# Designed miniproteins, single chains, continued (4): the designs that were tried, part 15

Each design is a single chain, and the fold is of that chain. pLDDT is the mean over its residues in the fold that is shown.

## One batch from the design tools (miniprotein)

Design m12489
Fold by ESMFold2-Fast:
Structure m12489 (fold): chain A 85 residues (1-85)
Amino acid sequence: RRLTPDEAQELFLSLFDKDGDGVIDGDEFEEALHKVHGEPFAKNEAERKARIAEADKDGDGKLTFEELMGYLLRREREQREKALA
């Protein structure tokens, strides 16, 4: 199941409301994706590490709303491209 921009915004707001720091860490991001998709964020540690690094372009260990949105939109685009191939 793909995440829409609206779903991504709701995930960020839900996580933000819990800690109130304006950013989310990799563990919170992983939990949010698992909750929405009903699947693990990654199938193994190497994949988990790669996905977090892909989302966290600043390398600060925290994800902004824009980084989260960019990651989710890229994932949706990749899934769509594979379906058309």
Scores: mean pLDDT 61

Design m12490
Fold by ESMFold2-Fast:
Structure m12490 (fold): chain A 110 residues (1-110)
Amino acid sequence: IEEFVKKNKDNPFKLQQYLSQIESIKGPDTAFDAAKTALKVTPNNQGVINRLTQIAQQQNDNEMQSQMYVYQGQTYINLGRNDKAIQMYQQALSLDPNNQEAQRLLDQAK
């Protein structure tokens, strides 16, 4: 997964196709994890962010949605938008109050 993402970091359509194939073959949980791995390699990739958002919304899974907001928050930190990162971490905690990573990151962003 990481090697494919590194080779295709400049092609959001190939990454979206790859994530869609993983979802169809191995299911949404594996696709979500693959998208999280992709976001670590290419944090500002809009195609990966959009795919994470779609998977989380389609599953109606509060834990997945909470994790998605954490990754969006980290992306905003990298873009210098600390105020939006705080918003994302707060939304993550509203969906999953037990998300310790979101709590830690929110405290650091204050």
Scores: mean pLDDT 74

Design m12491
Fold by ESMFold2-Fast:
Structure m12491 (fold): chain A 70 residues (1-70)
Amino acid sequence: EAKAEALARAVRDTVEAHGNDPELLRSTVRVAGRALGLSEEQIERAVEMATKYADQPPDVIAEAVREAVR
């Protein structure tokens, strides 16, 4: 749960600072996910959800990423 929240926060902060760039979202999820010790399977699910919802508000993208790593 704490790892999911930390990843969601990193994604939200990235979108708020840099906008909805899908490449940057993918990079942020992979880097932050690995730093948090998430499995590669969890990270790739989070990448899929971040890119699927890349056109949505930061809160929606963050929640999608959070749910993907549960």
Scores: mean pLDDT 82

Design m12492
Fold by ESMFold2-Fast:
Structure m12492 (fold): chain A 74 residues (1-74)
Amino acid sequence: SSSKISQLNSIIKKLSTIDPSIASVLSDALSRVLAGDFEGASRSLVEAHKLAEQSKNPEAKKLAYEGIDLIGEL
C-alpha cells in the first residue's frame, strides 16, 4: 500500500544518516518489489538482514528489521 511505501521511505531516510549500507540495500529491495522483481528483492532482503545482524548500532538494527518486515508485506 502507499502508506507502507511512505513508512519505508521514512525508514530508509533515517537509515541513510546512520547506516548508509543498510539504507542502500533496503532502497534496492523496495525498488525491485515495485518493479515486480521478487527474486532480486529477496536477495537484497537477505543482504539487508546480514548487514543488520553485523551492525553495532541498535537503532540501525531496529530500523533495518522494520524495513525488511514492511517490504515483506508489500
Scores: mean pLDDT 86

Design m12493
Fold by ESMFold2-Fast:
Structure m12493 (fold): chain A 72 residues (1-72)
Amino acid sequence: MSEEEREKKARKIALESLTKASELLAQGDKDGAIKILEEGREEVKKVGEGTPVGEEMVRLLEGAKRTVEDLR
């Protein structure tokens, strides 16, 4: 798989994880949202390993998880 294909997949996984987490939060499922963001982060690590976009997507999902954890 090319670096470009890996970066494209990393972006897609991150976007899908953020979208699903947002839907779960709208339903009041904070724990479900955290789980989806954590799973997405691990998947992005596997696909985007060593790419700048992959590292950026990991940081994005980690930041989103922290934001959700800070919700009361």
Scores: mean pLDDT 83

Design m12494
Fold by ESMFold2-Fast:
Structure m12494 (fold): chain A 72 residues (1-72)
Amino acid sequence: LDSLKETMRVLAELAEKAGADISAEVFRRAVENSTSSGQAGLLYGQGKKVLEAEVGKEEADKLIKEAVEKVE
């Protein structure tokens, strides 16, 4: 749970820097509203779909990979 929340925090910052302000807000809210690993997983999945819609799949995949690598 904590590592997934940290990944979503980093992803919110990366999304905001990329100009994906809607996705950044979605990930910030996901961190705040996640009280279980299952809920965090669902909100992370929803946030990834919003990010893909906002910046395109290739850029979304790049940002997600960068966030995961920073948390590992």
Scores: mean pLDDT 80

Design m12495
Fold by ESMFold2-Fast:
Structure m12495 (fold): chain A 75 residues (1-75)
Amino acid sequence: SPVDEYRELSDELSRVLEEILRHGTPEQQERAIRLVLELQTWLRDNPDMPVEEKIRLVRETLEQLRQILEEIRRE
C-alpha cells in the first residue's frame, strides 16, 4: 500500500541520515540536515498533501541523501 511504501522510505531516510551523521564531514552533515529539515517543514506545512506526493518528496530527498552517502564511501 502507499502508506506502507511511505513508512519504508521514511525508515530508509532515517537510516541513511544516521549513517551520514556518523561518518560524514561537517559539510556533508550540514547538507543532509538541511535536506531533511526542508522535507519535514514542507510535510508539516502541507498535512493534507496526498500520500503519493509525500512518497515522491521522501524518495527525492532519499536519493539526494544517498548521493552524499556515496561521497562518504568514496573517501
Scores: mean pLDDT 87

Design m12496
Fold by ESMFold2-Fast:
Structure m12496 (fold): chain A 63 residues (1-63)
Amino acid sequence: MQTLGAAKLEALQELGAHAAGLDRSDPRVVAALEAAERAIRAAKSFAELRAALDTGKQTLDAL
């Protein structure tokens, strides 16, 4: 059984993997990653964490 803290660490790793190959010097990519990481860290439930991760991935995919 995962704690919310452990799930957040996995979500941050998954977000980083999803952003692999993106230009990390592009301010748009940096801003999108920072917003997604902030939302993931702020999540108070597993449902909120999943929504934050999915939104972050969608934002990166739109770049």
Scores: mean pLDDT 82

Design m12497
Fold by ESMFold2-Fast:
Structure m12497 (fold): chain A 85 residues (1-85)
Amino acid sequence: SAAAEAARAEAERLYEEGSARVEELVKQLIDAGHAEEAMKLRLEALSALRRLRDQVEAGEISVEEGRERIERLVEKAEKRTRELI
């Protein structure tokens, strides 16, 4: 349906934006000498972002709820990065 296609497109966009923000944090951690923590953050955060994308695409959560959960996930990653640097 058109609604399902729109939700899928939005979920993918949210995933792309969240992933870009995570990759920037990974770069900051590597530049600060925390390469192992950077790789762990990358794997864990991208895995969580993929699950959220899939949940929105499947209609298990709304686009709005997906956006809020992605923002909380990235904020948590930003705080952890700041604590290490």
Scores: mean pLDDT 87

Design m12498
Fold by ESMFold2-Fast:
Structure m12498 (fold): chain A 73 residues (1-73)
Amino acid sequence: MSGSKVTATMVRLVGMEVDAELFVKDPELRKRILEIVRTATKKAKELIAQGDYDKAAEVVDEAEAEVQELMKA
């Protein structure tokens, strides 16, 4: 199978980090979002190393949901 699932997961994480740095003007909110993204990146990398791409995608989905909820506030 192609590494497309790994690439998609990593692109989503990078996109969240870039969006937080460029578009989130509140420094405290930005810090919280970056912490969520960096924690998810570490977990996703560990799961990918174990071949567990589905759980890695779930970790990213949970991080995206948490970031979206913070951005709505």
Scores: mean pLDDT 79

Design m12499
Fold by ESMFold2-Fast:
Structure m12499 (fold): chain A 68 residues (1-68)
Amino acid sequence: SEKAKELAAEAAKAGKEGNAEKAGELLAKSIAEHNELPLTDEALEQAKKGAIEKGAKGAAEAGENGAS
């Protein structure tokens, strides 16, 4: 959906700004919106952790892919 793409673009921006945690949060929201699934606390925490482990650049790349 357009909303999911917007959230993915925001995640890419946050990742480029060095905020891996924020990028992970926005990316999780984008994925939930795209799949029409409720965003659980567990899924949100996993997304934040994954973004931190990849680093800000990895999170930015994932957001850009989702925005396409």
Scores: mean pLDDT 72

Design m12500
Fold by ESMFold2-Fast:
Structure m12500 (fold): chain A 61 residues (1-61)
Amino acid sequence: RRLSVEEIEAGLRTLAALFADEPVAHQVTILRWAAEEYIAAQPELAEAIRALLERLVGEVQ
């Protein structure tokens, strides 16, 4: 199914919260993996998803 950027952000933020007790390196790896899967499913949103990923990675570091 197709997701909006806002739904993808909610998904990535939920994932970050679920792994908040993991080392930062693991959190970043999980977020990058999830973002890549979202991009693979909806390549038209790749630029927006990458911008969102960099923002979220900055928030956990």
Scores: mean pLDDT 82

Design m12501
Fold by ESMFold2-Fast:
Structure m12501 (fold): chain A 110 residues (1-110)
Amino acid sequence: SEVDELIQRLKEALVNGDVEGAAEAFKALIERMDEVDPKELLQKVRDAIVEAGKENPLAPVTLAKALYLLAKEGHYEDIKKFIEIAKKYDPVLYSTLLTLLQLALIPFKL
């Protein structure tokens, strides 16, 4: 599926330290949330982040920078919506994303 291709692109970008590629893939996944079951999408995103972190310990830093880039480009409300969905369906991913936002120095209202 196109969603599975975006998950793979996200993982590869995180492994390679490609901040712009990670931002583009993550934004595209947010835009496609309505096309896939939320639980399945969130699990695939969490698994991609975990697997990327095993291959490159700097992968979380790359994702934090990608989130900062998206917020700077005006996509903060889209990130917030994704995180609120993660809070409902995947509390582990929710915790990870909050930590990454803090690392990116992006304020999040709970």
Scores: mean pLDDT 85

Design m12502
Fold by ESMFold2-Fast:
Structure m12502 (fold): chain A 56 residues (1-56)
Amino acid sequence: MIKNIEVDEDTTAADIVKKYGISKSAAQKLLDEVKAGEVSKPIKTKKGLFTAKRVK
């Protein structure tokens, strides 16, 4: 099942790792994609599929 994460400019990869238990590399990819567009592509992790979207 896909999990949707809302991120702000202040959200860091470490924050995502701490909240969701995914790898730092997966968290960083989510943040990088949100910075390039408003919504990331789904990233498969051992904890499931994750997407991220920018909030303001």
Scores: mean pLDDT 77

Design m12503
Fold by ESMFold2-Fast:
Structure m12503 (fold): chain A 83 residues (1-83)
Amino acid sequence: SEEELREAIRELLKNDPRFVGTDEEIEKKADILVEIARETGLDPSTPVERIKEILEKLGIPATDEVLAEVLGLLNRFLVEHAP
């Protein structure tokens, strides 16, 4: 469910040593990642341009650095929650 996805993303962000931020920043990033997951269905074959469009729609600059971070988190989530 979306609530389970949000919780898993929140836990991943809190436990990722590459992410340092406040609880509010974690929640904001979780909101963004949940929206990306909702639009892409967590399909690893999703084109990078689709993720860029979602970020732009949310008012976030789709830089290579941001894309690498988002893709890394999504890939990590998929590995941990594989069926």
Scores: mean pLDDT 68

Design m12504
Fold by ESMFold2-Fast:
Structure m12504 (fold): chain A 80 residues (1-80)
Amino acid sequence: AAEVARLEADAAALEARAAALRDAYAGTPEETQAAVQRWLAEEHGIEELSAEDARELARGMAAAYDAAAARSRARAAALR
């Protein structure tokens, strides 16, 4: 069904975002880390977040994205 396909696509996108956040703070170029910090400030309205706080928040958000992906996968499985 189209809904199952969308839920699986959403889960894959969330998993990719979680992986990108981890990679950005694990050793990608400084520009990528700065872009992730800027994204956190712009998308979530946090303009004065320190680099360390941004990194910690990004780690927490990566975990949250993984959890959201798992919920979408579970819902897709229930609809099969």
Scores: mean pLDDT 72

Design m12505
Fold by ESMFold2-Fast:
Structure m12505 (fold): chain A 57 residues (1-57)
Amino acid sequence: DALQETIAKGEAAVERLLEEGKATREQAERVKAAMRSGKDAKEAEANGVRALIELGV
């Protein structure tokens, strides 16, 4: 499932940012929520990128 694979990949990337001290737990959870709200892989990725930009990560 392309949507689930995209979300899993994005969540892993966000967790790496958190481990590197580049994002807070709250920011990480907001990005994950944005990706999970996507109806397809393209929307999930776009939502994640938008959230990262808006949060300054």
Scores: mean pLDDT 83

Design m12506
Fold by ESMFold2-Fast:
Structure m12506 (fold): chain A 66 residues (1-66)
Amino acid sequence: SKTANSEAETRKALEEISRETNIADVVVDGKKIGRITTSDLESGLTEAKAIASVYGYPITFVPYVP
């Protein structure tokens, strides 16, 4: 998993996770808020920024492996 405290850290976390999986669960305060794609970093970053605008940082991204 990767924890981000800013937009720049979010981008880096998604880039790193994209090497392992194309999907990540989004966790805020220990609760799963949603799931985002890492295969398209622009789309993933847009979704993560929307979540951050509602819930705030830190946000934790957990690689989803089926």
Scores: mean pLDDT 81

Design m12507
Fold by ESMFold2-Fast:
Structure m12507 (fold): chain A 73 residues (1-73)
Amino acid sequence: MAQREEAVVEPGETSADLLRRAAAASPAPRVAVALRDEAGTVLGVAVDGEIVVARPIAAGTRVTVSVTPLAPD
C-alpha cells in the first residue's frame, strides 16, 4: 500500500536526502519513493535504493512524499 506524507525541505537538504530519509523510515525491505511539490510536479524518485530522479529543490518548499512497498518480480 502506498503511504503519503507532507514534509518541508530544510536548508541544505536535497531531493536525494528526502528520498533516502523516507526509504529508511519505511518498515518494508524494498520501497519506491516519489517526491512531488504542491503543483504535483515530480521532484524526485528512488526505487529499491537507487535514485532515478533528483531535481533541485529550495529550502522551505512543501513536498508530498509517497512510499510504496515493492514486491519481488
Scores: mean pLDDT 78

Design m12508
Fold by ESMFold2-Fast:
Structure m12508 (fold): chain A 94 residues (1-94)
Amino acid sequence: MTLSDKDKEFLNKLKAIKNGKASEVLSLMSDEEKASFCLDLASVLTGFGIGTPGFLPDFSYNDLVTIAKTVKELVGDKCVAKTKLNDAITFFEN
């Protein structure tokens, strides 16, 4: 198998958010888990020279931007990672 359990959990969360279940997914996360998830999304969006994320099948960068915008709106202003996620969205939309 090419995916770790951690990667599978991340993919399942992305898939649920893409399917309109963002509020449900985020309500099950602690504040620390929300911050970690936002940082992981920001890292994937910016790519850091990786290009298209090979471990994210069926997700385009436009899908990830849409997911990131939804997560940004729902995590609230107390999420430390919200600014990092917004910066990643802005970088992609350049």
Scores: mean pLDDT 70

Design m12509
Fold by ESMFold2-Fast:
Structure m12509 (fold): chain A 87 residues (1-87)
Amino acid sequence: METAERMNRLRDEIDARGLTVGLGASDAAAGAVAGLSEYLSEEEARRLVERAMRDAIEQGKKQGLSDGQTSSLQRSAAGKVVRDTLS
């Protein structure tokens, strides 16, 4: 129960900042923050994930990508941040 409430809070906070495109990207970003927070502080995990989300939006804008394509890039970027940080 507490883990689900934490995930919902993280998702809502990320979504409220306008850093993700669609619920799938918000969920992926929240999951990345939660996973990294086992090894880093939540603040550090959030900064890393939020930067990756912003970079994916900027890339999408430069390439003229659709919202769906940008959402896919953000989901991929969230997973990459976890892998790169923990490897």
Scores: mean pLDDT 80

Design m12510
Fold by ESMFold2-Fast:
Structure m12510 (fold): chain A 93 residues (1-93)
Amino acid sequence: SEAERLKEEALELLKRMGKLIEEAAKNLEDEEKLQKLLKELAELSRRLAELRAELIELDPELAKEVNEELGKFAKENKEKVIKVAKAAQKIKK
């Protein structure tokens, strides 16, 4: 179904975002590379938000499954996200 396709696309975006977060965490001292990775993460995050909005309209139950996966993703990447956020703040200070 179309809703199942959107779910698969959303889960693939989460996997791509995870890889970018991992790369960012490995490049905390490379300001130029970190900025580029953060820009890509912002773009993927916007696309994920759009897919989630569409999925909620088509199939609320599948949207709930994606939200559960997003929750797991946030928990698993919490430490890396905090490190990346701290490094990003230092670049502009």
Scores: mean pLDDT 85

Design m12511
Fold by ESMFold2-Fast:
Structure m12511 (fold): chain A 103 residues (1-103)
Amino acid sequence: SNEEKKKELEEKIKKDPNNAVAYTDLAEFYYYVEKDYDKAFEYLKKSLELDPDNMATLNLLKGLKLEIEQGKVSPEVAEKFAKFLKELAEKFPDNKELQRILA
């Protein structure tokens, strides 16, 4: 069930709070299942703070950017994402892979 998957991801984070991939998976869950975009972006930010070079996190960010650019979300969600990308660009100026995605 969706509740069991959420609980499993929360338990992974509780056991290892530095598990960047678990934060990415939880962000994906909040984005696609819960439609809680604020929590999704919060958990993506946490994942990038823990491991900014993590390919799973970077690939999810690329996928979300592409879906939003293709008009697959509301204008309100697109605006929230644009603000989130600006905050990421300012927070990680030296991460070349992230900056390339955020361009």
Scores: mean pLDDT 83

Design m12512
Fold by ESMFold2-Fast:
Structure m12512 (fold): chain A 94 residues (1-94)
Amino acid sequence: MREEWEKLKPQVEEAIEEAIEEIIEKGLVDKALEIIEGVKKLGAEEFLKKLRERVAAGEKIEPAVSRFAQALAALEHFGDEESIKKIEERLKEA
């Protein structure tokens, strides 16, 4: 369907898998769920802009949460709502 998404999807899925494992290990599931809500409400572009503004203001974001936010924004940008829903369900069960 989308040639660039077909090529990027496996890399994004791998990045999300690694980030979710680290988020669960560190007890940051609530932060990951806040990221999902932010991306859904604002969209990928606006959400990433606000994250960059927060970092520029001196906010320290946990690296696993930052990686998760970027990968989730890619899913939202390409309209992969099914993958986002599966990720949200997996985090709620953890």
Scores: mean pLDDT 76

Design m12513
Fold by ESMFold2-Fast:
Parts: C-alpha cells; sequence; structure tokens
Structure m12513 (fold): chain A 72 residues (1-72)
C-alpha cells in the first residue's frame, strides 16, 4: 500500500538502513505484528528483528515487545 511504502521508505532514509530492515521495524512498530510473524514475512531470523528493535526503537509503542524479547 502507499501508506506502507511511505513509512518503510521514511524509516530506511531516517536510519540509513536497508528496506528489508525498515520493513521489519515497520511490521513491529506500525502494524503491531509479533517478532515471529515479522521474521517470516521479511525473510530474516527472529534474532535479527530483536536486534533491529534494540538498535533503532522507531516507536515507543514497541516498549512491551522490547521488554518481552529482553526476557527471552
Amino acid sequence: SAAEEARIEEIARRYGISRRAARALYRVDYLGRSLAETAEEVGVSPATVRRLLFEYSVDAGVEELREAVEKV
């Protein structure tokens, strides 16, 4: 969708990261998807999604997910 593409491009430009990494952050932060769902859709490991959340934390709305992944 146009909204999805705009958000992903904004994230990629803002942080200087790949579109794949930006898609992972967008799926978690803006769509509220789980790490497992995001990893499968983007084609990366769940550990990669967790690392991206710790490095970039694009939205305060993922605080709950960050706390959950720290405990795993």
Scores: mean pLDDT 65

Design m12514
Fold by ESMFold2-Fast:
Structure m12514 (fold): chain A 113 residues (1-113)
Amino acid sequence: AARVRETMARLVEAIRAGDAEAAREAGLEAGRLAAREPEAALAAAEEVLATSTDPGVLAAATLVRGLALRLLPEQILKGIALILRALGDALLLTNPAALAALEGVREGYREAR
């Protein structure tokens, strides 16, 4: 859906700009959308993963993808594996906006479940 793509675009922009507050807010919405609209969130996250090389953006998009896949039939194990990968990649992140984005995504997903 257009709203999911717009949310992912805002998340990418905030991480690249180093805006931790904006990244957290966009992350919260992305997490909620991963829980409420998993198929649309998966598609939008895959588009970001295909077009980005930024480690923080890749970690955030991988977390959204993993959380969405966890809710789709027959994709639970792949979703869990990607969530663990994104959290592991977060330990190597030095951009505070990327860390804020991942925290936002986790909290938004938890809030919507």
Scores: mean pLDDT 85

Design m12515
Fold by ESMFold2-Fast:
Structure m12515 (fold): chain A 84 residues (1-84)
Amino acid sequence: SEALLRELRERGEAFARSMRENVSQKVLDELKKNEKELEEKIKNKELTPNQAAVEYGILATFYRLLGFDEEAEKYDKKAEEFLK
């Protein structure tokens, strides 16, 4: 019974890990989609510089929360460029 309980726990932990990875990937895909939509809105002059800066700042924050510091810095830099 102890061996069976250990196996069930290990399988549960593997499932939980897979779910966390799948959620992170789905969020990353949505962030990439939002970035493309933001670039299109900027190209079509639908956003002011201040609005574009806020949207890039939001993207940077989400990437930072997910541990993608390099991408976060990239979008923070884009936001700062719109504030000048």
Scores: mean pLDDT 80

Design m12516
Fold by ESMFold2-Fast:
Structure m12516 (fold): chain A 89 residues (1-89)
Amino acid sequence: MEEKEALIEEIDRILAEAEERVETEVQRIALEQAKRLAEKAKKEGTLEELKRVKELLRGMLEEALANLANFDAERVRAEYEAMLARLAA
């Protein structure tokens, strides 16, 4: 139980960080989809589904950020990567 709650908090932290950095419609759409998946996992998900959602959030946000040519997208992507790597360990 506690492990599931910890994953939810970690997902929320990733989403909060993304929300601070999103400035374009593409980034906002990716974040909105990420939030939708996280909400579903929180309500009906298992521990394994929460871990899978975390991986999916990384992929979705990373691709959305990569669509910006001269924005801090690369740094934000690196920060998500580092955060997810730490959480996965």
Scores: mean pLDDT 65

Design m12517
Fold by ESMFold2-Fast:
Structure m12517 (fold): chain A 96 residues (1-96)
Amino acid sequence: SMEEAVKLARLAILLAGAYFLVEVVERQLERNPNPSEEEKEKLLKLIREARRLIREARELARELYARGWISPEQYERIMAKLEEIEKRVRENEEKV
């Protein structure tokens, strides 16, 4: 259905966005391990945005699975990716 297609696309965008924000934070910390207070605030804002996208993606993935729009295998892979991204978010927040 069109609703299914739109929600699947939204899930993909949310996952890609969370991954992108985490990579941006990681690259910034690799280039400058000792960020200034202003830079730390900006990195923490990106971390908060990544957490929001992760939360929204998890809720959407659960909805899609409950509706039978994604397989158990697809759901497991998505949840594993979300767990990996959350771990990376926590590790990067500790470095800021």
Scores: mean pLDDT 90

Design m12518
Fold by ESMFold2-Fast:
Structure m12518 (fold): chain A 65 residues (1-65)
Amino acid sequence: SARLEATRRRLEEKAATLRANRDHLQKILEEYKDEMSETELKAMQRSIENSQSQIEALDRLIAEL
């Protein structure tokens, strides 16, 4: 159905945005990790982990469609 296709597309777009954001944060972490405080490192790692969890959840939802 058109609604199902629209839902799939929306979830795919959300997953793509999350992947781009995760990859950007990973690049920052790789480049600047030695300049970061422990608090900044933990915050960055947590953001990457949260994005990854959301991506995995979205991928599962897309697979069910």
Scores: mean pLDDT 88

Design m12519
Fold by ESMFold2-Fast:
Formats: structure tokens, C-alpha cells, sequence
Structure m12519 (fold): chain A 85 residues (1-85)
């Protein structure tokens, strides 16, 4: 379906954003730099969650799928940040 294609496109974008933030964490030299990267990642992913909500609606299984994917991506970023301590 067109919705399935849009979900896949959003997941591909989430993957690229996740890779970008993982790289930024690995390049960070201080806790303050890591905290700023995490703040930026949460803001960016929050924006994508908002876009998915507006696109599919709150009760949509497509919105739920994107939100779960965002949550997993943020967990991955946060775990990498913790390893840098």
C-alpha cells in the first residue's frame, strides 16, 4: 500500500538520522558534548514522531510502527552514549 511505502521511507530516514547521531557521539570528547548530541537526537526524533502523528493519525497502526521504531533508535543512541562514559 502507499502507507506501507511511506512507513518504509520514514524508517529509512530514521536509520540515516540514527547513524548520524551514533557517529556524533563517537566523535564527542566530553560529557557536555555527548549531552548536547542526545538533546539534538531527542528533538529530531520528536519532530519525526509529530510528523508521523499528523500523517497517519494517533490510532493508526502505521503511526504505532513508526513510534516503536523511533523508540528503538533512541534506545540505541542512548546506549552508545552511556558506553562513552
Amino acid sequence: SSEDQLVQQMKDLIDRITEYYLEQIKKSKTKEEIDKVLESARGTMGGLSGLARRTFGLGSPYYKEIQEYIDKSLEKIEKEAEKQK
Scores: mean pLDDT 90

Design m12520
Fold by ESMFold2-Fast:
Structure m12520 (fold): chain A 87 residues (1-87)
Amino acid sequence: SVFERAKKELNKIIEEGKKKMLEAKSPKEAISILTKTLMRMIGVTTQAVLEARRAGDLETEEEIVRYSNELIQSLIKYSNELIEKLS
């Protein structure tokens, strides 16, 4: 399904982003990685939402947006905690 494909891609992006942030040596570096990771996640979410919308699948569209929002919030929280440790 569109949702399952989006979910797998989003989880891949967030895991890669988290790994890169753990290797960051400064707050500036961690924030740069966070921003790029968020941009990639928004791109995947946008494409998946448009695909679901074109298919007339409103339930899948809402599910994608909800999942993406929760995952983005989780990443931001994780990143804030990591940045505090680098300060």
Scores: mean pLDDT 89

Design m12521
Fold by ESMFold2-Fast:
Structure m12521 (fold): chain A 65 residues (1-65)
Amino acid sequence: METEERIKRIVEKVRKILNEIAPDSEEVEETLKALEEQLRKNPELIKEMEEGIEEAEKKKKEAEE
C-alpha cells in the first residue's frame, strides 16, 4: 500500500517536471506509464528515485532562495 503511494508521488513530481519542459501529453504519458511500471516491477528503485528527486528539489530551492 505505502509502496504504491510512493510510486504515485514520484510519478506526479516527474509529470510536473516533464510538463514544464515538454507539455506534449502523448510522450509525457507514455514516459510516466513506463516509469510507474518499472517502479512496480522493482520496488527497490523507489527509494533511489525518491532520493534523486529530493536532491534535485533541494538544489532548486537553494538556488531560488
Scores: mean pLDDT 74

Design m12522
Fold by ESMFold2-Fast:
Structure m12522 (fold): chain A 83 residues (1-83)
Amino acid sequence: MEEKQKLAIKAVAHEIRAVGDYLEGRYDEAARSYKLAAEYHEKIGDFETAARSYRKAAEFYRLAGNVEEAEEMQKKADELERK
């Protein structure tokens, strides 16, 4: 399915971008990129991978000092791991 392939490619692209942002010390950008990757994985039904990406987003939001966003991302990961 072409649509699923496009979403999967976007998810991977955001994960690569997040690693780059992390190496540059841009923790807020890294967190947002993992959040976007998680949303694309969720749309294609990859709930396990989406949960992992949400957990990484939570980690980077904590590094950035964004505790509320980190808690929201962790909650999303926990919910998806139960599916």
Scores: mean pLDDT 84

Design m12523
Fold by ESMFold2-Fast:
Structure m12523 (fold): chain A 90 residues (1-90)
Amino acid sequence: MRLAELLRRLAEAARAGDVAAAREVAAEFEREYERLGEEEKELLEEALREGERVAREIYAKREKTEENYRESLAAGYEAAARRLEELLAE
């Protein structure tokens, strides 16, 4: 699944603090999102909500540093990718 792959690439960029890579992957993600049907967009939105929940929970428990913020974002993107794959599993 290309969107799950892009979410994992966003996680890698976030951990690395690579803003340029994150912007490139985000642009690819936006292009793929625009190509989705409404049903697929709904599944992606559910997956992204799970990712946001995970990121918030992790960040809330850690010291408020840029490194911890980036790691929390990465964990959120990974959770979103896993959830999207679960929703698309037959």
Scores: mean pLDDT 82

